# Designed miniproteins, single chains: the designs that were tried, part 80

Each design is a single chain, and the fold is of that chain. pLDDT is the mean over its residues in the fold that is shown.

## One batch from the design tools (miniprotein)

Design m2959
Fold by ESMFold2-Fast:
Structure m2959 (fold): chain A 60 residues (1-60)
Amino acid sequence: SDDQLAADRLAAAEAHFRRILEELVKEGKITPEQAEEDLAKAREVFAQMVADTLARRRAS
C-alpha cells in the first residue's frame, strides 16, 4: 500500500541519517544536542518529501 511504502521509506531514510549523525558525534564533529536538532529537522523534511512523492504517484 502507499501508506506502507511511505512508512518504510521514511523509516529507512531516518535510520540512515541517524547513523551518519551518530558517526559525526563519535568523531567529535558535532554535539549530541546538535545531532538531535538535525534529526528532528530531517524528520520534517523527509515526511514532506514522502507526502509530495505520494501525491505525485496518485496523480499518475
Scores: mean pLDDT 79

Design m2960
Fold by ESMFold2-Fast:
Structure m2960 (fold): chain A 56 residues (1-56)
Amino acid sequence: SEIDELLEEALALIEELVKKGVISEEEGRRLKQGAREAAKKGPVSVRAVIADLKKL
């Protein structure tokens, strides 16, 4: 589904930010939980999370 694809994109971006040292592993875990909660609200909420991650 679109929501599953967007969630995968958000989780992949968070993993990249952790690997690059932009955010800590602990921050990454919190952001992943936020992305999963956004997925429960719908695709617009996940897109907002992705947009915020791209600003980092």
Scores: mean pLDDT 87

Design m2961
Fold by ESMFold2-Fast:
Structure m2961 (fold): chain A 63 residues (1-63)
Amino acid sequence: GDPEYARLLVSTFLKELKELELSEEELKRAAEGLLSNLTEEEIAALNPEQQALVEELKEFLAK
């Protein structure tokens, strides 16, 4: 894995969420795409705020 790539993906996702008013369906697709491209090791290399976002997205997709 590449921890810098993972951080870039998460940071870009957060920026786009703030700038785009996504529907629940669009947010779900974007979250599924992000999570499918991240390994557990890459997630562990993220800062605590980004790790919390990943966990929230996992919980959102599990509902």
Scores: mean pLDDT 73

Design m2962
Fold by ESMFold2-Fast:
Structure m2962 (fold): chain A 58 residues (1-58)
Amino acid sequence: GELYQAVKDWEARLPTELTLKKGDLVELLKEVNENYWLGRNLKTGEVGYVPKSVVEKV
């Protein structure tokens, strides 16, 4: 999938969401809506929802 990078730390608020540290690489799996997509954190292997505002395309 396409690769993105966390621009800041982000703490999951729900069990279905990803926790990210600034600089973590995230693989885009699916666009869900205008504000969220389903991603995989390549460092932890976890899959969950991530806000589009906390990642940028590399």
Scores: mean pLDDT 82

Design m2963
Fold by ESMFold2-Fast:
Structure m2963 (fold): chain A 76 residues (1-76)
Amino acid sequence: SLEEFEKKLEEAVEENKARGPLVVASNIINIAMLAMRKEKDPTLRKEIEALTLKRLQELQRFDMAEYFRKRLALEG
């Protein structure tokens, strides 16, 4: 569910925040990519994508947000 995904992102942020925003962003992207690959509901996949982008933007890592979009890329 989206709630379980949000909880996993929050845990990853807390566990990695001392290592800096790049490490946090990388962990967020990896969690999101795994969640999206397993999710069969296209609506929930879009919500996972949107939440991930929001979290990367909150970290002010616009480069990592672009990298995430490129990884999701035209893999559709």
Scores: mean pLDDT 81

Design m2964
Fold by ESMFold2-Fast:
Structure m2964 (fold): chain A 75 residues (1-75)
Amino acid sequence: MADLERHQRISALLDQMVAGTATQQQIQEGLQLAQENDLTFAAKLFQGALNGTLDQAIADIAAPGREAARELAAE
């Protein structure tokens, strides 16, 4: 299945990016694959890595969960 093969490739590229072993070219390939598969969060992570704002991209993805956790903690 093409979707499974693309998912495995994107996952491998994400793992390399998080491990700090991915090249800029591999991150660009990951961004293109994520965009082609409508993987919005993966695309944001790859775009953040290319822009040098990966930490901000991670924060933006985590923000909805933080708001929910904050509301739960306030009770």
Scores: mean pLDDT 70

Design m2966
Fold by ESMFold2-Fast:
Structure m2966 (fold): chain A 76 residues (1-76)
Amino acid sequence: KKEEIEKKIEELEEEIKKLEEEIKKLKEEIKELESKQDPSLVPKIIGLELRIIGLELDIERLKKEIEKLKKELEKL
């Protein structure tokens, strides 16, 4: 059971890394769109910002799951 929890924590940490990489790419895309100073791109920028918020919420959920698993590991 301890090894299963440790493996699950590792998998969740890798998932967080993937989400962080996606956020980085989206932030770079937003910066590129903002540099064009084109008002017609504002809805696209807003859409990307909302996607980043969604990914940040997913990361926070995964971090809470890792904390829960770490507390479970401490009891063993």
Scores: mean pLDDT 85

Design m2967
Fold by ESMFold2-Fast:
Structure m2967 (fold): chain A 70 residues (1-70)
Amino acid sequence: SLAVGRAIGHILRAIVSLEEGNYEEALKDAEEAVKLDDSPLAYRIMAQAYEKLGNTEKAEEYRKKADELE
């Protein structure tokens, strides 16, 4: 579907940004992905990005959201 395809594009960009240490960009792309299609992977990327940015509370919140979808 169109929404799923666009979400995958944002997820791939978020993964690349996360690997490059661009945590805020990773978060932005993962947020766009979840707006298009809820996925545990997008929430896990947000959790990792928040953890790297030092926001432990948000990291735990998004880990929980990922778990709820599995």
Scores: mean pLDDT 84

Design m2968
Fold by ESMFold2-Fast:
Structure m2968 (fold): chain A 87 residues (1-87)
Amino acid sequence: SEEEIRKLAREAALPVARQEAEKFKDSLTPEEVERIAEQAADIAADYAVRLGKERGLTPEEVVELAKELAPSIARWLAYAAELDRRF
C-alpha cells in the first residue's frame, strides 16, 4: 500500500537524515538535531511517495529516492534552525 511504502521510505531515510543533522551538533541542541532528522525523513518520504506515484516508481526506487533526498533536506532544516537561533 502507499502507506506501507511511505513507512518503509521514512524508516530508511531517518538514519541518513540523522547522520547529516548530527554534523550541526556544535550549533544546535541534541533535541533540535533529532527533530530535524525526523522532519527531514518525513519530508523525504512524502516527496518520494508523491514523485513515485507521478513517475510509476517501484517501492524500492521510492525508498532509494527518500534516502537520496533526506541529507539535503536535513541540511536545509539545520541551516534554517541556525538562522532562527541567531535572530
Scores: mean pLDDT 88

Design m2969
Fold by ESMFold2-Fast:
Structure m2969 (fold): chain A 99 residues (1-99)
Amino acid sequence: MAKVTIVVTGSVTAGEPVPGAQVNVRVYVDGKLVAEGSATTDANGNFTITLEVEAEPGAMLLVEVTASAPGYSPATKQVRVPARPGETIEVTVDLTLTP
């Protein structure tokens, strides 16, 4: 396995920015959880999470991003990206919460 850096950025909104939302990121390879991290959104509803994962070159990384905040239903999005050791993979995920 080789190390891959993933930077997940995005926003959490509910018709307007949601500051203080909890964002959790989980990375899976072949159904196995290989990395996880979390952040809280800033005053503009934005977040950034940097993760190191270990994967074979060319393996498909399933990046699952979940946002939650009091008074809203959690929202989840998934993105698939190939593992590229020695490169920084940037993923943008925008999440919309509903009451």
Scores: mean pLDDT 84

Design m2970
Fold by ESMFold2-Fast:
Structure m2970 (fold): chain A 65 residues (1-65)
Amino acid sequence: SMEERRKKAIEALVKAGLSEEDAREVVELLLNGASDEEVLKKLTKRLGEVRAKAALHELKEILGL
């Protein structure tokens, strides 16, 4: 279900170093059709470029995007 995918995506971001609040915001941005560039900008601020790109790839796989 999308609910289970959302939970898994949030957990993956928290493990990567985001707060649960920031993780939820990023997942909602992706689900609401935000551009890769917009999401990557937010992730890069917390994780750096290399880890942000890896996290975005993983999130898309988890969410089926």
Scores: mean pLDDT 85

Design m2971
Fold by ESMFold2-Fast:
Structure m2971 (fold): chain A 81 residues (1-81)
Amino acid sequence: SLAEKAQKLLEEAKKNEEEIKKLTEEMRKKREEMGKLAEKGDKLEAKKNFEKAAEELGNKQLELREKAAKNLEEARRLLEE
């Protein structure tokens, strides 16, 4: 049924939101790792590694947000039919 398809899309959007939270936590851990590396004296490597991780995690968050938005809009259309 259309309602079942809409429910599946809502569940996928929820999973995307959970993954975004996980990526936010990974960013926090990477920032902590950068601090530890800087304390050991490798500030340049620590900064480079953090910037790369921040870019990769940021891109993943954007992709997941776009996917969640698309799934929510499709679910809304199915529920209105």
Scores: mean pLDDT 79

Design m2972
Fold by ESMFold2-Fast:
Structure m2972 (fold): chain A 62 residues (1-62)
Amino acid sequence: SPSFWKAEEWERWVEEVRDASAEEEAALFAQLAAQVRADAIDPEVLRKTGALTELRAREAAA
């Protein structure tokens, strides 16, 4: 997934994560966390798509 995805692409990504296996989900969130740490993704886009909320929940659960 390119780090510069539009909001609609991130919404689709979040839906895919919801349907993924636990192993696939963990890998996708690890990749997202790395992109956020690198400031590669606009935080406003992540907030609007709910991806930031999901990322925070996964970090808290780890």
Scores: mean pLDDT 63

Design m2973
Fold by ESMFold2-Fast:
Structure m2973 (fold): chain A 55 residues (1-55)
Amino acid sequence: GPMLERDRRTLEGIERALREFPDDEVVRRAAEHEAGKLRNPELREEALRVIERYS
């Protein structure tokens, strides 16, 4: 559904941003904020795992 598709795009954005700017503190904080907005629990957990790899 539309909410799941939005969550997937948000996760893709988080992964791309962290991959492009792995040492950027501002990008990491923005990614954490966006992960907190994810409503799908599996995608939120995946986003948090991605962020942890870059912390």
Scores: mean pLDDT 83

Design m2974
Fold by ESMFold2-Fast:
Structure m2974 (fold): chain A 67 residues (1-67)
Amino acid sequence: MEAEKYNLLGLEAFNRGDYKTAVEHFEKAIKLDPNYSKAWRNLARALRELGDYEKAEEYLEKAKELE
């Protein structure tokens, strides 16, 4: 429930183009629920927008492992 709230806040920030704030919210969601595959996938997408391709690939793989 709390993890879902942070995931939604991250998506709102992402949709505004505020990728740094999106990353912070998605990281909070993952700290609350490390098995939250959607939050890992969203974090990877935000990191890609910031140009951190290596971390984006790593975290996308993590999301796939959890599904």
Scores: mean pLDDT 86

Design m2975
Fold by ESMFold2-Fast:
Structure m2975 (fold): chain A 70 residues (1-70)
Amino acid sequence: MAELEARYREAAARVAEVAARTDPARVEAVAQEVEARYREAGEAAVAAGDEEAARRLLLEAVEEILRRLE
């Protein structure tokens, strides 16, 4: 878990840096599209009590937002 948590914090910090210099409307659109894509898998992981899968999906979503904003 420590590795996923560290990567999530790094990715989230980078998203914040990119978002600060990006059009807010574009940031919102990208975030909504990525969240919609991961919603079903995320909800399934939470319902199953699979905390590791839920955290991995959250990391993947944040990394995808970062890639799309760059």
Scores: mean pLDDT 78

Design m2976
Fold by ESMFold2-Fast:
Structure m2976 (fold): chain A 65 residues (1-65)
Amino acid sequence: MEEELERAKKVMSEEVSEILEELYKLAKEGASREEIDAKVREAIAKFPEDAGLIAVFADEILRAV
């Protein structure tokens, strides 16, 4: 999963990559599905042009942990 976050940093803005890293940490800490979903919605609202990429990476993170 760290390798995927590093790849995201190369193809997306630093701000979007930081949000994905935060999602990964929340999932690792056992945050509720509701908390993770809320963070995903916040990220998409802030970066609508990257919504598809955010959704794909968030889904992958949730399935990996």
Scores: mean pLDDT 72

Design m2977
Fold by ESMFold2-Fast:
Parts: C-alpha cells; structure tokens; sequence
Structure m2977 (fold): chain A 71 residues (1-71)
C-alpha cells in the first residue's frame, strides 16, 4: 500500500541518519586520538562524540516507532 511504501521510505531516511551519525562518531573519535594532548581540541571532540551518539539514538527511536507502525 501507499502507506507502507511511505513508512519504508521514512525508515530508510532514519537508517541514513544513523549511518551519518556513525560516520560523525568515527571522525570525532579519530579527532580525540589526534588531539589527546590538546585539552581544548579534546573537549571539542568529546562534544562531537556526544552529539553523534544523541543523533544516532534519536534516529533509532524514530526507526523503531516506524517499524512498529509498519507491522
């Protein structure tokens, strides 16, 4: 149905958000390693890690709700 197709499209959009958040997390973790001895850069990288985790968590919650609705 059109509703199921729309739900599947929205699920794919949330999966893409999760992938982007995973990429952002990997980049931020690499920055933490590169700047371990630089307090200001390390703190910025930690902030980026926390933001990426938050983004991934929010997208996963939306994805789970959409999957339940598709059921």
Amino acid sequence: SAREEELRRRIREEEERIRRAEEALAAAMERMREHADDREELLRAIGAVLRAIGDAFEAELRRRRLLEELE
Scores: mean pLDDT 87

Design m2978
Fold by ESMFold2-Fast:
Structure m2978 (fold): chain A 100 residues (1-100)
Amino acid sequence: SEGAEAAGEGARNAARSAEAGAEAAEAGDPLKGSMLGGAGAVAGAAGAAAARAAGAEEAAEEAAEAAREAAEAANAAAAGDAEGAREGAERAREEAEEAE
């Protein structure tokens, strides 16, 4: 359960930070949107790594998917694509729900 808890925490942090990034992009701040989405990707990746170290491979995969969606949201925000950033944040949230 410790690995699954780490994955869930990482995935939730990825989703929350990607959401904040999408809000920043929608407000016309692509740099802040990209930075927050990127922070979410790092958090999700850290959760995935911890889960793998604990042998929770399925939970690690879900956290890694949340990190990937947060990274896509960050890339969309950097490109000035607020809609793409929002879609990425929503997908990260869906992956976080699966990781719980």
Scores: mean pLDDT 87

Design m2979
Fold by ESMFold2-Fast:
Structure m2979 (fold): chain A 70 residues (1-70)
Amino acid sequence: SREEIDEYLAKRQARREAVLEEAVALAKSLGHSEEDARQLVNLAVFMVAPDASAEEVLEEVRRLAEREMA
């Protein structure tokens, strides 16, 4: 039903938002400001595949954050 689809999309969006906030927190823990962390997360999301897992997004954010600190 439409309600099941709407629930699925809402849960999917909530999971996506949670992963992005975790990624921002990860970049901040590596020494970046919140503004820089959000820019790195946006770049990482752009660079990974559209169907990328949470682990793949977090790994790309870590890679970019560590490279900027070098």
Scores: mean pLDDT 78

Design m2980
Fold by ESMFold2-Fast:
Structure m2980 (fold): chain A 70 residues (1-70)
Amino acid sequence: GMAEARELVREALRLLREGREEEALEKIQKASELAKDNPVLLKSLQAARERLEQGDRTAALAGLADALKV
């Protein structure tokens, strides 16, 4: 549900701040699967994943923070 998706986003933020990018990506992917019925949250999570895969950790952190506002 949404509570589980939001918790995974918080875990991804913590992991990314710790430099654990691979684990953060796994949490983002799981959150995206739980957020399929929330297009705003899903789009924010997909953008954060894309930025992280491009090596833009600052933009990924901002995207994850924005995802928590939904």
Scores: mean pLDDT 81

Design m2981
Fold by ESMFold2-Fast:
Structure m2981 (fold): chain A 71 residues (1-71)
Amino acid sequence: MIEELREEVEKLAEEYIENYSIEEIEERLRELEAELDRLAASLRDGELSEEARRLLIEASALALALEKLKK
């Protein structure tokens, strides 16, 4: 559910803010963006949707953490 995903993203963002520097978060986000691009090229249903969900949650959390730290 969208609300549950938002809560999960916010919780992960707080964990990243507490444990990592801005530089480390930026590096991890770049790595996840590359992984998402790779998965998008594969066009493998089922497995792709499960992996895409996990990576999107992580990427969203990292992006939110950067937004909060840079604000």
Scores: mean pLDDT 73

Design m2982
Fold by ESMFold2-Fast:
Structure m2982 (fold): chain A 87 residues (1-87)
Amino acid sequence: SSEELRERIKRLIEEAEELLRRAKEAVEAGDISTAIGNALRLIGLLLDAERLLKKAKELGDEEAVKLAEEAIKKLEELLEEAKKLLK
C-alpha cells in the first residue's frame, strides 16, 4: 500500500540517523570495530532505499517516488559523514 511504502521510507531515514549517531559514539569510545559495523549497515539501508524507489516507480506512486529519492539523497549524505568519521 502507498501508506505502508511511505512509512517504510521514513523509517529508513530514522534508522540511518541512529546508526550514524552510534558510529560517532563508538569512535569517541575508541571502538572502531563497532563504528565500522554501523557504517556498513548504512550501506544496507541505502540498498533498501533503492529497492523501495524501484517499487514506488513500478506502482506509479509519484509521492513515494519523491520520498524515496529524497531518502536516497539523505542516506548518501549520512554515508559521507560516516566515511569522514572512519578516515
Scores: mean pLDDT 82

Design m2983
Fold by ESMFold2-Fast:
Structure m2983 (fold): chain A 91 residues (1-91)
Amino acid sequence: VEEAEKLIEKGKEYLKQGKLEEAKEEYLKALGLLRDKLGDSHPLVAKAIAELGELYEAMGKKEEAKDAYLLALQILPEDHPLVKEIEEKLK
């Protein structure tokens, strides 16, 4: 799990630098590791999917970003702190 979290942080740094392709690679690696270890419905999987949503927004891919955010919301319990943050992204 620590490896996946490091990949997400690396992806965020690439995103800040405008290295969108590199950010996507890191997020997809993190998502794969989290799904393998925790299954598809774990909150950390939803978090990685939401990070991909932010990346798609940065790429101008608004439909793909919305799909990622909606998928993350389907996985997260209603009371999770990320729910409100993701709902704001869908406006």
Scores: mean pLDDT 80

Design m2984
Fold by ESMFold2-Fast:
Structure m2984 (fold): chain A 88 residues (1-88)
Amino acid sequence: MEEVLRPNPLLKELLSQVGITKDELTLTEVLMALFDYIYKEKLLLPENQGIADVSGTLLGEILGVDRLDLNDLEGIEELLRKSATVIE
């Protein structure tokens, strides 16, 4: 069963920037929104497009990291769970 997340205020602000205003989202919906944000803001490294430089961005502030490995979906999911209240 897919986890439902209630985003914290910073994550909710990021979600609004990609057009999402829901109070509760599935983990998959949050991941899709995160990737949309990365692509829209052009945060992928020119030399390695599997890595996003999120330093100085709202996403970096939310997750507490400077870079994200987009191939490490499990690691990203764990960081997102720390940025939201998990509801079942």
Scores: mean pLDDT 79

Design m2985
Fold by ESMFold2-Fast:
Structure m2985 (fold): chain A 62 residues (1-62)
Amino acid sequence: LVVEAQRLLSQHGFLSADGDFGPATRAAVRDFQRAAKLGLPVDGIAGPATLQALREYSQRSR
């Protein structure tokens, strides 16, 4: 996954501070995709739709 997706997942609590950026990142993406309930595919891939949703969640925190 791209660094920005990992950072956003970490900020929202889906990725732990001690996370393994391979399997843990993929699992965090899946958790976010399920939690968002935006019709995102639950495949653990941070595609354009998943990244856009992550950015929108980041904006809501401010």
Scores: mean pLDDT 64

Design m2986
Fold by ESMFold2-Fast:
Structure m2986 (fold): chain A 117 residues (1-117)
Amino acid sequence: MEELIERARQALAEGRPLEALKYSTDAAKEKGATVHVKITGPEGELSEETRKAFEELKKALDYAQEKGAVKVEITGLPKNLTPEQIRRIAALIANNLIYAAERGEKEVTLEIDLTPE
Protein backbone atom coordinates (compact mmCIF):
# COMPACT_ATOMS: atom_id res chain seq x y z
CA MET A 1 0.00 0.00 0.00
CA GLU A 2 2.61 2.62 1.00
CA GLU A 3 4.55 1.92 -2.23
CA LEU A 4 1.36 2.43 -4.28
CA ILE A 5 0.67 5.75 -2.51
CA GLU A 6 4.24 6.91 -3.22
CA ARG A 7 3.88 5.91 -6.89
CA ALA A 8 0.58 7.83 -7.06
CA ARG A 9 2.15 10.95 -5.50
CA GLN A 10 5.11 10.71 -7.91
CA ALA A 11 2.77 10.38 -10.90
CA LEU A 12 0.85 13.49 -9.75
CA ALA A 13 4.13 15.43 -9.33
CA GLU A 14 5.15 14.42 -12.89
CA GLY A 15 1.82 15.53 -14.40
CA ARG A 16 0.45 12.00 -14.92
CA PRO A 17 -2.92 12.15 -13.10
CA LEU A 18 -4.46 9.12 -14.88
CA GLU A 19 -1.51 6.93 -13.80
CA ALA A 20 -1.81 8.41 -10.29
CA LEU A 21 -5.51 7.48 -10.34
CA LYS A 22 -4.60 3.84 -11.13
CA TYR A 23 -2.02 3.55 -8.32
CA SER A 24 -4.30 5.31 -5.80
CA THR A 25 -7.14 2.96 -6.84
CA ASP A 26 -4.96 -0.10 -6.11
CA ALA A 27 -3.95 1.43 -2.73
CA ALA A 28 -7.58 2.18 -1.76
CA LYS A 29 -8.60 -1.36 -2.75
CA GLU A 30 -5.94 -2.85 -0.42
CA LYS A 31 -7.43 -0.79 2.46
CA GLY A 32 -11.07 -1.50 1.55
CA ALA A 33 -11.58 2.25 1.08
CA THR A 34 -14.13 3.74 -1.36
CA VAL A 35 -14.49 7.26 -2.77
CA HIS A 36 -17.95 8.29 -3.98
CA VAL A 37 -17.37 10.72 -6.86
CA LYS A 38 -20.33 12.89 -7.87
CA ILE A 39 -19.79 15.20 -10.85
CA THR A 40 -22.66 17.60 -11.50
CA GLY A 41 -22.95 20.00 -14.42
CA PRO A 42 -25.19 21.10 -17.28
CA GLU A 43 -25.49 18.74 -20.24
CA GLY A 44 -23.29 20.16 -23.00
CA GLU A 45 -21.49 18.95 -26.09
CA LEU A 46 -17.76 18.73 -25.34
CA SER A 47 -15.05 19.70 -27.84
CA GLU A 48 -13.36 16.72 -29.51
CA GLU A 49 -10.16 17.23 -27.48
CA THR A 50 -12.06 17.46 -24.17
CA ARG A 51 -14.20 14.44 -25.12
CA LYS A 52 -11.02 12.38 -25.75
CA ALA A 53 -9.57 13.49 -22.39
CA PHE A 54 -12.88 12.56 -20.70
CA GLU A 55 -12.90 9.13 -22.40
CA GLU A 56 -9.45 8.43 -20.90
CA LEU A 57 -10.68 9.59 -17.46
CA LYS A 58 -13.80 7.42 -17.81
CA LYS A 59 -11.62 4.39 -18.64
CA ALA A 60 -9.60 4.98 -15.44
CA LEU A 61 -12.82 5.47 -13.42
CA ASP A 62 -14.30 2.25 -14.87
CA TYR A 63 -11.17 0.42 -13.64
CA ALA A 64 -11.58 2.02 -10.18
CA GLN A 65 -15.27 1.02 -10.04
CA GLU A 66 -14.41 -2.60 -10.98
CA LYS A 67 -11.94 -2.61 -8.06
CA GLY A 68 -14.60 -1.21 -5.69
CA ALA A 69 -12.43 1.85 -4.95
CA VAL A 70 -14.79 4.37 -6.60
CA LYS A 71 -18.52 4.87 -7.13
CA VAL A 72 -19.14 7.40 -9.92
CA GLU A 73 -22.21 9.51 -10.73
CA ILE A 74 -21.98 12.05 -13.57
CA THR A 75 -25.08 14.13 -14.35
CA GLY A 76 -23.52 16.40 -16.99
CA LEU A 77 -20.42 18.22 -18.23
CA PRO A 78 -20.36 21.85 -19.45
CA LYS A 79 -19.51 22.52 -23.11
CA ASN A 80 -16.67 24.90 -22.12
CA LEU A 81 -14.82 22.19 -20.14
CA THR A 82 -11.17 21.91 -21.19
CA PRO A 83 -8.77 18.91 -21.34
CA GLU A 84 -6.74 20.60 -18.57
CA GLN A 85 -9.84 20.72 -16.34
CA ILE A 86 -10.41 16.99 -17.00
CA ARG A 87 -6.80 16.34 -15.90
CA ARG A 88 -7.40 18.43 -12.74
CA ILE A 89 -10.51 16.36 -11.98
CA ALA A 90 -8.45 13.16 -12.38
CA ALA A 91 -5.79 14.56 -10.00
CA LEU A 92 -8.46 15.56 -7.45
CA ILE A 93 -9.95 12.05 -7.50
CA ALA A 94 -6.47 10.49 -7.14
CA ASN A 95 -5.70 12.73 -4.14
CA ASN A 96 -8.97 11.70 -2.46
CA LEU A 97 -8.17 8.01 -3.07
CA ILE A 98 -4.73 8.54 -1.48
CA TYR A 99 -6.42 10.23 1.51
CA ALA A 100 -8.95 7.39 1.91
CA ALA A 101 -6.22 4.73 1.64
CA GLU A 102 -3.87 6.43 4.15
CA ARG A 103 -6.65 6.81 6.74
CA GLY A 104 -8.43 3.51 6.08
CA GLU A 105 -11.68 5.45 5.49
CA LYS A 106 -14.38 3.11 4.20
CA GLU A 107 -16.29 5.91 2.48
CA VAL A 108 -15.19 9.38 1.36
CA THR A 109 -17.51 11.60 -0.68
CA LEU A 110 -16.12 13.93 -3.35
CA GLU A 111 -18.59 16.29 -5.01
CA ILE A 112 -17.48 18.29 -8.05
CA ASP A 113 -19.96 20.96 -9.15
CA LEU A 114 -19.10 22.23 -12.62
CA THR A 115 -20.75 25.61 -13.19
CA PRO A 116 -20.06 27.14 -16.62
CA GLU A 117 -19.57 30.93 -16.60
Scores: mean pLDDT 83

Design m2987
Fold by ESMFold2-Fast:
Structure m2987 (fold): chain A 94 residues (1-94)
Amino acid sequence: MESIEEGKKLVEEKLTEEQKKFLEELKKKKEEAIKEEKLEELIKELEKEAKELAKKLEEAEREGKEEEVEELKLKLYIVVEIGLELKKELEEKK
């Protein structure tokens, strides 16, 4: 497996139920975007979400909110990974 796939699998195995649902929802959105040819729209949405999460992560780190930092890091990782997969699908479609 690719290093990205290995990291993703390790994250998935350690996810809470809420985090697993978040990942499943993003995977479902990816499949729908591929089917409906809305890859570019979803990529833009995920880039915006990643930017918002990065800002919240910086604020949580400054405030020493350890639980929020771990939650935000995990969500940011998931969003970035799905975004990269979508970009790969878009390039393969061309």
Scores: mean pLDDT 73

Design m2989
Fold by ESMFold2-Fast:
Structure m2989 (fold): chain A 87 residues (1-87)
Amino acid sequence: SELVEEAIELAEKAIELAKEGKPVEAAEKLKEAYEKIAEYYYSQGKITKGIGEKLRGIGIVIDAELGASPEEIIKEAERLIEEAKKL
């Protein structure tokens, strides 16, 4: 799926930004990745699951603005990539 492939690419970019010490920018990129996964689930009629993914993306941005570490953002991005590979 193009949406799943785009989500993985966005999450990989988030890891790069986090490694550069830019956790807020990394979290914003990861939120975009979660939005692509949400769109994928919406396309499958899985509305509640899609909403859950979108809310998770919003949550990670809030956490980053509140001081979440680059390592926490990387862990979250790696989780998204592993879950997306199963789709």
Scores: mean pLDDT 90

Design m2990
Fold by ESMFold2-Fast:
Structure m2990 (fold): chain A 66 residues (1-66)
Amino acid sequence: MLEELEEEVKRLAKEVEATGDKSKAIPTTSALMLVIAGRVEEALGDREEALRLLEEAKKLLEELKK
């Protein structure tokens, strides 16, 4: 899941770069920051916070796809 979310964020970042759509730049960056924060919490052993942060990232990515 974490790896899949990271790939999705990278894919969207490349789409923003290719299209020049600045309106998607901030939400894509926010999703990336949530994925990174989730990795940090997982590394610190806080599995519950890691899952919460990854779920927030997933919601942002779903909104970006609509």
Scores: mean pLDDT 75

Design m2991
Fold by ESMFold2-Fast:
Structure m2991 (fold): chain A 59 residues (1-59)
Amino acid sequence: SELVEKAVEAAKAGDPVATARYILEAIKQGVGKETVEAAIKSADEAGNELARELARQLG
């Protein structure tokens, strides 16, 4: 998904808010949570901040 790619790019740029927003939009479009989490792990250091923001948004 292009949204997942944008999320990875935002994560690499150190923008966890933009990263979380793109991930949430991808999930709204039917991308599975496991798929987006795997893509974010590929961005390495961004994983912790993204995981926290995603958990906060999803409850």
Scores: mean pLDDT 69

Design m2992
Fold by ESMFold2-Fast:
Parts: structure tokens; C-alpha cells; sequence
Structure m2992 (fold): chain A 80 residues (1-80)
């Protein structure tokens, strides 16, 4: 797991938005929702998409931040 995270971090530092998204997904799987949201926010800044907005909404919902979860869910719907 750690080797995979370091590989993705290197790719993310090179500007790979997909690597940021995959880092967020790995942190979600580990129950680290705050870190997952941070990685998804970096992915969004490089390449916004409905998928990234929905991922952010899920992460914030798991953190109990219903206001941010709703905001990102609505943004994702607007991009569809």
C-alpha cells in the first residue's frame, strides 16, 4: 500500500490529476476521509469533473460536513 501511495504522489507532483484522484480513493478505502478530501480537491483544481465532485461530496459526508457534501453534490449534477 505505501509503495502504491508513493508512486501516485510522484505522478501527482508531475501534474497527473488522475493520480490525485486515485490517492483520494485509496485514502477513502482506509477510512481517512479528511486526507481523501484533500487529494480530491487537488484533482479538482487540475481537472474538474462530475466524478471528482461526487467523490468530494462522499468524503465530506463521511466527515459529517453535510453543507460541503451538498455543495459538491450539486456541482457534480451541474456538470452532467
Amino acid sequence: MQERIEELRKRAEEGDAEAYYQLGSLYMAQGKFREAAEWYEQAYKLKPSSGIYFALAQAYRRLGDEEKAKKYLEKGKELE
Scores: mean pLDDT 82

Design m2993
Fold by ESMFold2-Fast:
Structure m2993 (fold): chain A 63 residues (1-63)
Amino acid sequence: DALVEEARRLLAEGRYEEAAELAKKALERDPNNREALGVLYHALLQLGRTEEAAKLGEKIGAL
């Protein structure tokens, strides 16, 4: 998935908000994409969006 690949690149660059947005777009197409869930989780933690990260962590644990 090109969106997940670009989101990972943005995450590596410290561009957490942009990485989160692209990961969300990938999840709109495939809600169970584990790579996209992982990118979003890491980005949300770095942005201090702890509540959103916790909810996402629960979803990842259920996969």
Scores: mean pLDDT 82

Design m2995
Fold by ESMFold2-Fast:
Structure m2995 (fold): chain A 77 residues (1-77)
Amino acid sequence: SEIVKKLEEEIKKDPNNADAYLKLGSAYYRLGEYEKAVEAFEKAIKLDPNNKDAITLLARVYEELGEKEKAEEYRKK
C-alpha cells in the first residue's frame, strides 16, 4: 500500500512521531493486517499514553483477533 510506505518513511525520519504510528495502525487495520496494526498502535500509545484514539482502535483490533480479555482491558481505559 502506498499509504503504508509513506507512513514508514515518516517514521524513518521521526521515530517518535506518535501520529504517524496511529495512522500506520489504522492503515494496517483497514488492510486486515491485525498483528501489524497492534504493533503500530502499541507504539503510538507508548509515545503518547493518553491517545484515546489509539487505545480505542487497539481494543477493536484485539476484538478482531479474538483476544477478548485484552480488548476489555483497553476498552476500560
Scores: mean pLDDT 86

